# Designs tried in a protein design run: designed miniproteins, single chains, continued (2). Part 63

Each design is a single chain, and the fold is of that chain. pLDDT is the mean over its residues in the fold that is shown.

## One batch from the design tools (miniprotein)

Design m6173
Fold by ESMFold2-Fast:
Structure m6173 (fold): chain A 92 residues (1-92)
Amino acid sequence: MLEEAERLAQEAADAALAGDVEAAEAAVAKIAELAKKAYEEGDEKLVLEIQRLVLEASERIYAAIAPTLSEEERADAEAALARMRAILEAKE
């Protein structure tokens, strides 16, 4: 599971760098689904590790699309990323 999440995170990063936002977002969605499976299995440490990969991939996607977003969309995206960071930091 973690190795698959790491592969998907790299796939998301590569897609974001190539400007393929759709492929990057699809990869992040798959990582989030793996985090859900880890949570259902009771592996809280694995959930945190996978959620960090989701945050890192989401930040790279945001960096790629930020110039195309409206001011409101940018504020919403930044607020979502800040919320994810705060949750992960609180669990350390």
Scores: mean pLDDT 77

Design m6174
Fold by ESMFold2-Fast:
Structure m6174 (fold): chain A 79 residues (1-79)
Amino acid sequence: MEDIVEFETSSEESAKIVAERIKQLAEELGYKVKVEISGNKVTATFEGPLSPEARRKIETLAIAMQVLGYLTSAPVFKE
């Protein structure tokens, strides 16, 4: 089972920044992640289910990135 998280970014440049930060966070949390960029949309596919702690850290990073103007909306967690 894999968990997918989608991010809507403010620009193509912001998408690259968001992708790099998500890859770094996944490495810190011990998850393998596949990150894909399509225009301003970033899709992160995590190998295995996200723990509640991992999800909280992703949400915290997303809030920080929204405050900095990199994200236009909250991240979408898919089942």
Scores: mean pLDDT 82

Design m6175
Fold by ESMFold2-Fast:
Structure m6175 (fold): chain A 109 residues (1-109)
Amino acid sequence: ASSEEELFKKWFLELIEYKAEHKVLSTKPAVDKILKLAGVESVSEEERKEMEEDIKNIYGAVKYLIDRLGLSEEEAIKIVNEVFRGYNIKSLEDAKKIDKEREELKKKL
């Protein structure tokens, strides 16, 4: 059996559990962890709302870290991979592809 198939099965089960607990697959529960890993200790309620709007998906999280916090693409991807374990994001284009695959999977659940 492929190790890739076993990794996909674990990820899929975690995704189903997450969806069941939160009723919506969103990045909002991850926002605080992303900000903490990026070294952001405090934000206003208005800044939090803007962050939640920007961090709607994996691509948005990577773009937020690059465009708003001034991180390199490599640093942003590393932080996002720490938060969204199992996706193994390699680039911004990879993040877009993974988000598309997640939305297609969400439609099948």
Scores: mean pLDDT 66

Design m6176
Fold by ESMFold2-Fast:
Structure m6176 (fold): chain A 75 residues (1-75)
Amino acid sequence: MSIDQRLAEIRKLVAEALKLQESDSPEAQEEVNRLGQRILALAQQILDEHYDELSPIQQLYVSSVVSALKSANLE
């Protein structure tokens, strides 16, 4: 519910996706794609609903996550 908790969840999911990319297996790649979709949905919701409540650093982080995922550069 708090913004800090939502940001912590996004950071956790990003860390999980990055760890899966290190294994370089087809199964891990599919899971990375699923995590990417979930991260994008959560980050976009924060931007749409809570942008004005975010600090400049938090705004930069969430916007960067959304931009990276939308660019289809998740490899």
Scores: mean pLDDT 77

Design m6177
Fold by ESMFold2-Fast:
Structure m6177 (fold): chain A 79 residues (1-79)
Amino acid sequence: SMAERRAQLRAAHEELREEELALILSLPPEEQLAALDELLAGLDRLIAKLKESTDPEHQYRLELLEEYREELLALREEV
């Protein structure tokens, strides 16, 4: 079902998010900001590509990635 597909996408997204954040937070403080900026740059490129898609799955992925972008921006202000 579409609901099961969306749940799978969210679970995969959350797993990747937690893995990436754990890696960044394990870095020395002087390297954390640069790593966050690199991750944000990659995320912005992916978001731009997905915005051109009319696929409902890509629209849902876009929503998840925009939520993650906001979380990363908030974290960047605290580093």
Scores: mean pLDDT 82

Design m6178
Fold by ESMFold2-Fast:
Structure m6178 (fold): chain A 67 residues (1-67)
Amino acid sequence: MEELGEKLVEAARKGDVEAAKEAAYQLAKIDLVEATRLLARLQKEGVDEELIRAASEAALKGAAEKA
C-alpha cells in the first residue's frame, strides 16, 4: 500500500498520466479512501487538473472492480 501511494505521488509530480492512473487504480482496489485522500492532497498542491481527473477515474474503476 505505502509503495503504491509513493508511486502515485511521484508519477503525479512528474506529470506522468499513465503511471498515475495505474498507481491510483491499484491503490483504490486496496484502499479507496487512501487513494482519494492522496488525490485530493495532490490537487491542493497544484498538480495538473487533467492528470487528477484521469487518476480519479482510474481509482473509481479499481474500486468498482473490487466490489
Scores: mean pLDDT 81

Design m6179
Fold by ESMFold2-Fast:
Structure m6179 (fold): chain A 74 residues (1-74)
Amino acid sequence: MKISEEELEVEVLLSFAYAYVGLGRTLASQGKNAEAQAAYEQGLAMVRRAGEAGADPAEVARLEAELRANKAAA
């Protein structure tokens, strides 16, 4: 088994996107809505970069929808 540099980039970017979802939710639960919004925006940027790097379009769409929904709720 091998991981290409492109595959590694996708995994790293998606990992950051998931981390920003978790961070944003945690900040929102603490009443830090402005910081939560910033975290969700960073997550969206990571998801877009992952898509450009060849991430599964269905995974990209799901993460974008989740980040946008959380951003709208915060």
Scores: mean pLDDT 79

Design m6180
Fold by ESMFold2-Fast:
Structure m6180 (fold): chain A 115 residues (1-115)
Amino acid sequence: MKETERALEVAEARILIAEQVATYLEAQGFLEQAARLREEVAETRREIEELKKNKQPVSFLDSEGVQFALEIAREIEEMRAAGESELAIAERVMEMIAERLGVSTEELIETLRAN
């Protein structure tokens, strides 16, 4: 199993999740928070591409986080293939994250707004 490729897949899944969170925040009017998150995502994507080019080891996240990130990434791909809107996908991603953390979507939004 190609260890580096799996680590990159997980990192890309997390970036997709963060992009959907940013889309949801933009739709809710949290433009500053969304812009900051998109900038962080863009920087992380550049770092991942640099690590990929240099064949450097990428640290794996815990198995729970890994499986959850891949599950959300798959849901995003399946919803896009089904012709769902980007906002509908973003709302679904927020619901999945809130459910996983045992919080309401409103509490999740407050946490993201504060950071």
Scores: mean pLDDT 73

Design m6181
Fold by ESMFold2-Fast:
Structure m6181 (fold): chain A 68 residues (1-68)
Amino acid sequence: SHMDELKKQILEEGKKKIDEAIKRGSSREEIQGILRKAANKGLDAGLSLEDVGELVGELAEYYQQKLK
């Protein structure tokens, strides 16, 4: 669906931003900013609160996996 495609796009952009932030040695605050921006993009685009929560959770887990 259009919403599934949009969710995937926001997730992929978020992962790219996280990768770039890690390479720069970015602060925790910058990572939180990336997650917040992804959530806002999802909400503005009409994703449900549940879908946005799942998307943010996936980005947070991706970040944690990169630290391991």
Scores: mean pLDDT 85

Design m6182
Fold by ESMFold2-Fast:
Structure m6182 (fold): chain A 55 residues (1-55)
Amino acid sequence: KKDEEILKIAEKVAEFRLARAREETDNPDYIRELEKIAEKGIEILKKTVEQKKKA
């Protein structure tokens, strides 16, 4: 399903972006904030996909 493929792509993109940010900045607070944003975004996306499948 397209929604599941989008989820996998979003997870890979988030992982790659975080890896790049860790290389480009020495600010741990900024990295931690990005991690929280990515985790929350993926969680919301997962719930949205689940709801669409049940609805």
Scores: mean pLDDT 75

Design m6183
Fold by ESMFold2-Fast:
Structure m6183 (fold): chain A 93 residues (1-93)
Amino acid sequence: EVTISIEARTLADGTVVVTSTLKVSKSMEVELIVQVQGPGQILETIAEERRFLKAGETYTLEVTLKGVNPDDWFTNVARSDGKVVGIASAKVT
């Protein structure tokens, strides 16, 4: 099983830090994809990482962005063997 979460926080200078966290219960190769989407817009990939994770391991990926709209949503997608094994979404705060 995969536990996935995402958080997007705005800093004082207007920079947004997107933090994606993935924990696996079994050893697996994971492709972690971070995407952004505004209302009525197509998804855009802002980060993509591939990693082998051991059972019980937690992986954290941070992406720093500027010029994010307050209505944008961030989605973290975890894939293994070509299939989605986890998904989480968060609005910028």
Scores: mean pLDDT 79

Design m6184
Fold by ESMFold2-Fast:
Structure m6184 (fold): chain A 66 residues (1-66)
Amino acid sequence: SVQANNVAAFLVQELGFDQAFARAFVAQAEGSVDKLRFLLGIPQPGDPPGKYLKPDLRQKAEQILE
């Protein structure tokens, strides 16, 4: 998905992931934006918080997902 590609680019540029690793990470979301938010640690109504992204980067990641 477009959001998965944008998140993969974010992981490479901001966190220093290699491209293959970043793609494998976002592939866990199975094309779901909601699951991408969960994996990045962006809370959703009724969801437990994720552990995959530190709070200081959540705002930028959330803007990429929008």
Scores: mean pLDDT 64

Design m6185
Fold by ESMFold2-Fast:
Structure m6185 (fold): chain A 92 residues (1-92)
Amino acid sequence: GEENAAIYQKAHDEASKELIELGVKDSDTIDYASDGVAGAVVGKKDGLSDEDIRMVADSLIKNAVAFANNNGREEDAKKAEEYVREQVEKIL
């Protein structure tokens, strides 16, 4: 619904800002990692299982990591994965 879209966008914006502050520079990595966090926030609110939330987050982390590594940004990959995993566990 409209409320979920607003919650998603806020979580995505906050995650993107934090990833930039951590030094992540690859825009696709920031976008996919932020989607992982935002999706977990909305998924938890909508009553998705912890297992399903982790599975979706793992898929988005893999995409974020792949983009960073493809651009030679191994540190971006590590920071994005660690950040998303930490945020997902805090949400669950």
Scores: mean pLDDT 89

Design m6186
Fold by ESMFold2-Fast:
Order: C-alpha cells, then sequence, then structure tokens
Structure m6186 (fold): chain A 86 residues (1-86)
C-alpha cells in the first residue's frame, strides 16, 4: 500500500465511522464506552495524518469531502444487507 492509498483509506474509514456511530447509538447497538473508544481511535488517526503524513486540517477536510460519497455508498450497502437479513 502506498502512502497516498493509506491516507485515503484512513480518511475514508474516519468518515464511515462518523456516519455509522450516530446510527448505532439510535439502534442501541453501542455503549457510551464503545463510542468513546471509537472517538479516541478517530482522534489518533487524525493525529497520525497531521504528524506522520504532514497533512493540514484544510487538506484533511478536503479529503473527507472527496471520500464522503464513497463512504455514504458503503454505509447504504451495509444497511441494505441488514434489511435482507431481517
Amino acid sequence: MTKEEEIRKTVLLMVIYEILVPLYQKLGLVTEEEIALVQAGIKKALDKLKTEYGLSEEEIEELKKEVEPEAKEKVKELLEKLKELL
């Protein structure tokens, strides 16, 4: 995996979690403790993007916007698979 691929994958996963966490909270599928762990993980990923990869907050926000349509499609796919099981 290249540096660019690793950055994009990290940002994509962050956006996916930002979409999923509120949905899982509403469904009662996650505890406050699990939410805190996910938020801590997102913060560590953000710190890594800034410190190891040298990205600015502005560049990270632009990447988040770029990957948001893909993240939404992946979340929709997961929800549709869940509907098929119900």
Scores: mean pLDDT 79

Design m6187
Fold by ESMFold2-Fast:
Structure m6187 (fold): chain A 110 residues (1-110)
Amino acid sequence: SKEKEIVLKTMQEINKILIDLEDELIKLKAPKEVLDKVKEMREKIGEIGEKLEEKNMDPEKALEEIEELVEKSTKEMLELEKNPKSQELIKKANKEILEIIEKAREELKK
């Protein structure tokens, strides 16, 4: 469906942001626990995509689950990360992801 295509494209854009975040955090020598949170977030988004494609998950529900995952993971990463530069990158990625999700919600209403 058109709605599924919108969410799958949104997930691809989010995954790119998370890959870029992981690369920058590695350069800043972020703790393994923070890097593991980025990896877990990417894996769980992949699982949501699988449910969307194979199990007829509602597209809006998929966006809600991604938003909740991103907010929870961001909070946990910010509790683990002590480097202000890494904290700024994590906050920036969170903001960009939430903006992408909001744009996807607006497209679903059309």
Scores: mean pLDDT 89

Design m6188
Fold by ESMFold2-Fast:
Structure m6188 (fold): chain A 66 residues (1-66)
Amino acid sequence: MDAELAALRDEATALLKKMGYSEQEAQAYADRIVAGARENIEKGLRTADQARHAIRSTLEAQLKAI
């Protein structure tokens, strides 16, 4: 779980930086995304892979719209 959440944080940070966020803003936003993903995984609402796929797809769609 921690390794998957660390990878998610890195991926989200990279995509947010491509969207024009600063390093600090991207990291803060990515930390919020990871916190939400952790909560959903701990509650059994989704797997780590499902959370990572959903978040990556959403951020990639937002980046494409810019």
Scores: mean pLDDT 78

Design m6189
Fold by ESMFold2-Fast:
Structure m6189 (fold): chain A 80 residues (1-80)
Amino acid sequence: SKEDLLEVLKELSERLAKARSREEIIAALDEAIELLRKKNLPQEVIDAMEAARDALRAGDEEAFREALGRLQRLVGEIMA
């Protein structure tokens, strides 16, 4: 549901605001991915978040920005 997605995004945002390293950002994304799966939220959102996490692990800043852009667009469409 929209409410479930908002809860996951709020928790992710709070963790990201406190993150001071790439490792902490990756951990926040991993936790968000787990919550998205548990709540059976759209696979496209999970895929975009996994792509962002994997790009960070690889040090690929361009792929990370692209994955975040896709995630932002998908969230916007679902929340509309």
Scores: mean pLDDT 84

Design m6190
Fold by ESMFold2-Fast:
Structure m6190 (fold): chain A 79 residues (1-79)
Amino acid sequence: SAEEDEKLLKELKEKAKERYEEYIELTKKRLEELAKENPEIAEKIKEFLERIKAGDEEVKELAALLAVQHERALEELAE
């Protein structure tokens, strides 16, 4: 449900706040590598990174949330 999604988003936002700048830097590094491996989306990735550098708060929050989600996914896949 939409309420379940909202609850999950709130939990992810709280976790992202704990190491906000570190999570943003992790996402930046991952996106830079992704752009290097996938030239067809490199321009869109550069645009996203440019918005982070400009201090776009919505994009910075999304970048931190992506790092938290990636961390959770790796924990699920770890042996």
Scores: mean pLDDT 79

Design m6191
Fold by ESMFold2-Fast:
Structure m6191 (fold): chain A 64 residues (1-64)
Amino acid sequence: DEARVAAILAETRARLAAARTPEEVAAIVDQAGNRLLSATSDSELIARAAAEIRALAEEAVKRL
């Protein structure tokens, strides 16, 4: 479901923006990944969402 994936991405983006430690970033990424797998079985949609989450996490870590 693209709508659920979009919601997960929006929530993950907000949480990563508020993250203060690398451990917090890792926890947010892990939770987002688990939520993606339960939201859809579309491997391409999961891959695109996972790539966006990885990019956001990399940016978050660079800010710390």
Scores: mean pLDDT 83

Design m6192
Fold by ESMFold2-Fast:
Structure m6192 (fold): chain A 66 residues (1-66)
Amino acid sequence: KREELLKKIKEIEKEMLKLSRQYTELKEKIESMKNPPQSDIDEAQAIADKINALAEKRHKIGLEIA
């Protein structure tokens, strides 16, 4: 049970890492532009929202282990 939950946390962390890399690349692109398009800003926000949702899932699993 606990090992399975820990493995699930690890999988969520890997997905968050992948999304964080995408977010960083998009943010660097936006910061390099004088007038970034709203669509790029919206995409960055969508990735941030996904990371936050994964962090919430990780937190809930952590509470089950504690």
Scores: mean pLDDT 83

Design m6193
Fold by ESMFold2-Fast:
Structure m6193 (fold): chain A 56 residues (1-56)
Amino acid sequence: RAELEAYVAAGAAAAGRTPASPAAVVDQTGGDREALDLLLETLRTGRPDPRLADLL
């Protein structure tokens, strides 16, 4: 869990964003690495997901 939260925080920072709650993002994805990777790539490509925007 803590490693997934750190991964989300690092990925959001790489996209130029500061996450409001990395824990909430991990919880919403159920800890699924592939889902987390998809969300982080969405931030990088500028294709915002409204649900993710509420977590950042």
Scores: mean pLDDT 63

Design m6194
Fold by ESMFold2-Fast:
Structure m6194 (fold): chain A 66 residues (1-66)
Amino acid sequence: SASDLVKKGRELIEEGKRLIEKGRQLIDEGVESGDLPLLNEGIGTVIRGIGLEFEGELLIKKAEAL
């Protein structure tokens, strides 16, 4: 249903925001410690979070079309 898509979209956006915050913390730690693998892990975590936010937004838009 449209309401199920909106709920799922919202959950993905919230999870995406959590991953972006986590990734930023990993980036800060990697920069401060000179840990390039940790920095790269943080960057990848931010990218995954952004992807979830976009997928959530797409689900909400699909619900609007129903």
Scores: mean pLDDT 90

Design m6195
Fold by ESMFold2-Fast:
Structure m6195 (fold): chain A 89 residues (1-89)
Amino acid sequence: MVSESEINREILRLIEEDPSLKNLLRDLYLAQKAGDKEKEEALFERLVALLRRVSERLGAPEQTVVDAFASLHNLSPELVARLREGVAA
């Protein structure tokens, strides 16, 4: 079982390797608010890739990583459903 703390620590490590990941969730919400669908889709795909990479590095199921990330950042049910579908593709 992977804890929320382990997932957060791995995300922080990935951000150190690629600082462009630091603001992904914030930038996604800003794109949604602005109605910029192209930018929203690109940021969503990057977020899915980030969560898949965390799953791979921790040896945890992708769905477990999504659920823990959702809990850490208090994500909307709609975004959680989209992320669960994205990582399963």
Scores: mean pLDDT 81

Design m6196
Fold by ESMFold2-Fast:
Structure m6196 (fold): chain A 93 residues (1-93)
Amino acid sequence: EKEKEAEELKERAEQYIRGAELAVAQSEDNLAAGDVKGAEGLVENARKSIELAREYIEKLKEIDPEKGEEMFERLKKVEERVEAAEAAVRAAK
């Protein structure tokens, strides 16, 4: 069913968005502690999670454009935070 498929795609997208949020938060903590290498690895993991979330959101937009757009807006905010964390890691090197 399209409704069930949309729910599953949304849940997958939410899972990867939450993973990226957690990874970037841990990266910020590692930078504050002076662990630049650990922070870099976490930022790389956050970027991979964003890429996976984007794939699920694109599929969701095909089935439910409204839910897909809602998830895309959330992804954009997390991506901005990851970009800031990537810049902070580069500055700390």
Scores: mean pLDDT 86

Design m6197
Fold by ESMFold2-Fast:
Structure m6197 (fold): chain A 67 residues (1-67)
Amino acid sequence: STEEKLEDVITGVRVLEELGLISKETADEIIEALKNGDLERAIALLEENLPTAGKLGRDLIEALREI
């Protein structure tokens, strides 16, 4: 379901934060965009942070594009 896919992406964003690949502020902004249904903003924020987020960031962007 869309809800399960969104929860998985939120979990992945928190993993990026836990690993130090993105800041807590960036993670919170992405999660707020996801909770508001603003998938384009969430994707844009992840793309902006791809140099540090790496493969997990790319996988999360792909998952969001499938919603």
Scores: mean pLDDT 88

Design m6198
Fold by ESMFold2-Fast:
Structure m6198 (fold): chain A 86 residues (1-86)
Amino acid sequence: EISEEELEKIYEMMTEEQRKYLELNLKISELYKEALEKLKKGEDINKVNEELLKKVEELLKELLEKGEITEEEYEKILESVKESIE
């Protein structure tokens, strides 16, 4: 379990780019947690996976438009999410 104090110390040690990457990973992790909770409630896996991919794509597109990630990072992260879905 990562404490809020430990997370703050990590942020202080990181470059601006590394902080943005960590924040992105945390947001994606949250979307995965939402998907897992839906699966636990008996929702259809295909529907949950489709909604997860759509939400990740929308998040990444927003970050790309804000200049927070590159086109290469967008493609790499989206591909990783697609590969993680069984």
Scores: mean pLDDT 75

Design m6199
Fold by ESMFold2-Fast:
Structure m6199 (fold): chain A 91 residues (1-91)
Amino acid sequence: SAAQEAMRRVIVVESGLSLLYMQVEVGKKYNTMTPEDVRKLRERLRELEREFERAVEEARKAGVDEETIERHRRIAEETARRTRELLEELE
């Protein structure tokens, strides 16, 4: 269904945010990141946040219920917030 396909897109972007968080956490722990790496990861975070908003808009248009959208939004926003905080500590 269109709703199922749209939700698959939401989950893919959410997974991308989780992978970015893990990359930043590992890079910080082992002190492997340059200032250029931090800048690129910030740009990637902003792009994933924009992609997430587009994916949820598509899911809403496809008839996905607001409770499901809100659940995924809460997870994505928390992951993005934690990633941003880690990136700020590296500057």
Scores: mean pLDDT 88

Design m6200
Fold by ESMFold2-Fast:
Structure m6200 (fold): chain A 68 residues (1-68)
Amino acid sequence: SMEDELNRVLDERLRTHREKQDELDRLRADPTSSQEEIDRKQEEMDRTSVELTKRLDELQRRVDEDRS
């Protein structure tokens, strides 16, 4: 069902966010990391978050339409 798909995407978003946050935290903790590397990883996280949010919004819209 679309609701099952929505729940799967939510779980995927949480796992992906945690993995990217852990990577970012490691870069911040590494004294050899440059600010540019940290900024690039942050931009990657932001981009991924936007894409997942759009997908969730589309799935939520379809779920709402199917219930109508």
Scores: mean pLDDT 78

Design m6201
Fold by ESMFold2-Fast:
Structure m6201 (fold): chain A 88 residues (1-88)
Amino acid sequence: GRVTLPIPGLTSQQDADDIVNLIGQVSGINDVVVDFDNKTVTFDIDTTANLRDTGRQVRQATQQFPTDSVAQDVIRAFGIAYSRAKQS
């Protein structure tokens, strides 16, 4: 299903690009789009894959943490977790 999550702390193009790259590398996630003006990230999650829980965790983290160093680490951690899930 299609998911849109707000990231109100999106104040730099670099952070937006990093989020797209981190989420976009996840298997089962497609059509990652960052709306910098509205400070939202939209992407499609494959409902057949075991990714729903991780997707919700990413949403919770990015919504709770703006775009500081800590938020970047959290987003990366979830991206790594998804990457591990696609590797057997």
Scores: mean pLDDT 58

Design m6202
Fold by ESMFold2-Fast:
Structure m6202 (fold): chain A 67 residues (1-67)
Amino acid sequence: SAMTREIQRLLLEVGLKNGSIDIRRLAELSGLSQATVSRILADPNAEVPKLSRAQQEALLRALREMM
């Protein structure tokens, strides 16, 4: 989906901007557990499409906050 692609793009951009993604901060901003965020960061292409629409929207908002 367009949302999945945008999340994957932002994950790459936030990582490049900061040298890494702060798992705790992303979990706090998105409302996802740190375990869920850690799984997403390990394999964004596989894990992001498995998220619910609400989880994808929360993750997208969190990543935009971290830009």
Scores: mean pLDDT 85

Design m6203
Fold by ESMFold2-Fast:
Parts: sequence; structure tokens; C-alpha cells
Structure m6203 (fold): chain A 120 residues (1-120)
Amino acid sequence: MLTQEEIKEEIILLEEKQIYALELLIEEAEKRGDKEIKKLLEESLKIEEENKEFVEKLEEITPEDLEKVIKDEEEIKKLLQEAKELASKRGDKELEDELTSLVDFEEQQIKWLEKQKKKL
């Protein structure tokens, strides 16, 4: 079982990885002229950055804090799924595959957070 500090550190590391991936995909969407996909990715990035700041300010992680993070990650997943559907409609297989990987990463993170919440 992870300590509260280890849970906090892992969340921050996962958020940093997602922020980095989103920044790269935003640059790709901009280069391709995909304004709609770029907007969805920028909205996802904002939620990830706000989540990271929220977690960094916590003295301890409560189940209620994890519930907030889970809810925000579910919203990010929804935005990424919308971006993936747009990439698919445009025949952009490379961007669709990259967005699929990011959606899968979000789903794994949500499952991990739910598991940690049950142990608190």
C-alpha cells in the first residue's frame, strides 16, 4: 500500500507526463491547422495543469480530494475522445493513434486513482 505522500508524488508525475504529451499534440494539431482538435487539447491541458496545482497544495490526500481528481480526469478523457473522433473523421490515422494512446493512459490513471481511493 502506498503512503499518502507516495500517492501525491505519483499523481504529480502522471500529471507531468500527460502535460508533456498534450503540449506535443497541441503543437502537432497547430501545424496541421486542426483548430477544433487544438481547442479540445488546450482545454484538456488546462484541466491537467489545474489538477497538478491542486494536488501540489494538499498537505494530505483524502478520498474527497481523489474524487475531485478522478472527476477532472474523466472530463479530460471525454475531451480526448472527442479529439480522437475528429482525427478519425479527417482520416488522420497518426493523430488518431496518438490520441488513442493518451485516452488509454487516462483510463489506466482513473482506474489506479479509484484503487487508491478505496485504500484511504
Scores: mean pLDDT 87

Design m6204
Fold by ESMFold2-Fast:
Parts: sequence; C-alpha cells; structure tokens
Structure m6204 (fold): chain A 96 residues (1-96)
Amino acid sequence: ERLDKVFEEIVKLAEETIRKLQELVNAKKSDEAFKVLEETIRKILELTADLSPEELSRLAHRVRDYLLEKYPGNQLAEDVARTIELALLERARERR
C-alpha cells in the first residue's frame, strides 16, 4: 500500500530524530533539539501533503502505536511519537 511506504519513511525519520534528540539532550543543547524536532515535523508534513484526512488520522495512530511499542518507557520516543501524532491530526482537521 502507498500508506505503508509513507509509514516506513516517517518511522525512519522519527527513529533518526530520537537518536539525535538523545545526543542533544545529553549535551544540554535544548535549542538545537527543538530545531531538529521542528525540521522532522516539517518533513513529515511534506511526505503526507497529498493524504486525505482519514489517511492522516490512520497514519497518526499507526506511527504513535509503533513508536510507543518499540520504545517503552523512553520519554524522548514518547515526546516524538506524540508530537508527530498531534501534527498529523491537526493537518487532518484543517483539511476537513
């Protein structure tokens, strides 16, 4: 499915972002961490630009569930997962 490829790209970006955020947080570079997260959300919104509100909502839930299951108890992974979920759900609402 087309959505499976988009899901895989988002997961890849999210996992890379979690690793970068962990490094930046350990280095106490919170401003850089925020910029990395913003850039990741921008890229995800670009990857999902042609998706319907229903597809965006399904993708938001699927990405959240995957990241929370794969990284249980990881606060940065939870923060990234929730931020992606909220961004996709907000975009879905705007397109209704």
Scores: mean pLDDT 85

Design m6205
Fold by ESMFold2-Fast:
Structure m6205 (fold): chain A 85 residues (1-85)
Amino acid sequence: SLTEEQFNRLLDFLKEQLLKAGVSEKDVNKFVEYLKKSRPVQDGAFSGAYMELAAEVGEKKATALVMKAQNLMSRNREELEKALA
């Protein structure tokens, strides 16, 4: 489990990466809001956040946002590890 400080750095990292990838500020804010309510879990990550997000934006868009966030974390793993240190 991440500390509170590490979780906040993760949220800042994901917000920046999603915005750079062309996700709208509104969708990024919705995604971050649900991540705060349901902290990400490894291996499919964001399962709790996914359920709440899917209820608000629909399953297809929720799945796309989760997959995009996972791909951005995987692609930028070194930068993420530095941000969480």
Scores: mean pLDDT 75

Design m6206
Fold by ESMFold2-Fast:
Structure m6206 (fold): chain A 63 residues (1-63)
Amino acid sequence: MVTLPEEIIEKVKEKMKELGVEELPSDNEIKIAYEMYVLGDFYGVDQSPLLALIIEILKELLG
């Protein structure tokens, strides 16, 4: 499992705050979303809205 840098975790949280998300995900939830994004195995499945949003932000940041 590739560990996401803390800087990227903070960027995700800040973007979520700007989008009006009141309850921010934990660092572990962001890391899980990153693993899903990298693997592609869970991308596009019926995920929680929070996980889907984190993946979208990670896609925007990492590309």
Scores: mean pLDDT 71

Design m6207
Fold by ESMFold2-Fast:
Structure m6207 (fold): chain A 73 residues (1-73)
Amino acid sequence: MENSERAERLARRAERLAQVAEKHGMEDIARRAREVAETAKELAEKGASPEQVREVEERLRAVTREAAEALNA
């Protein structure tokens, strides 16, 4: 379903962010990104409400912002 597809996309984005963060030695950001990826994968497999998908999107956005700021500092 549409929410499952959105959750799958979030999982892929979070996993990619975790890999980039690990490559740059950002252990805390990598760990949080991986947690977001795991949550998104579970939502994709079990199904999720639009609210749950939005919460994961907001969490990923926050981690992405932190990673971008750390890379530009």
Scores: mean pLDDT 83

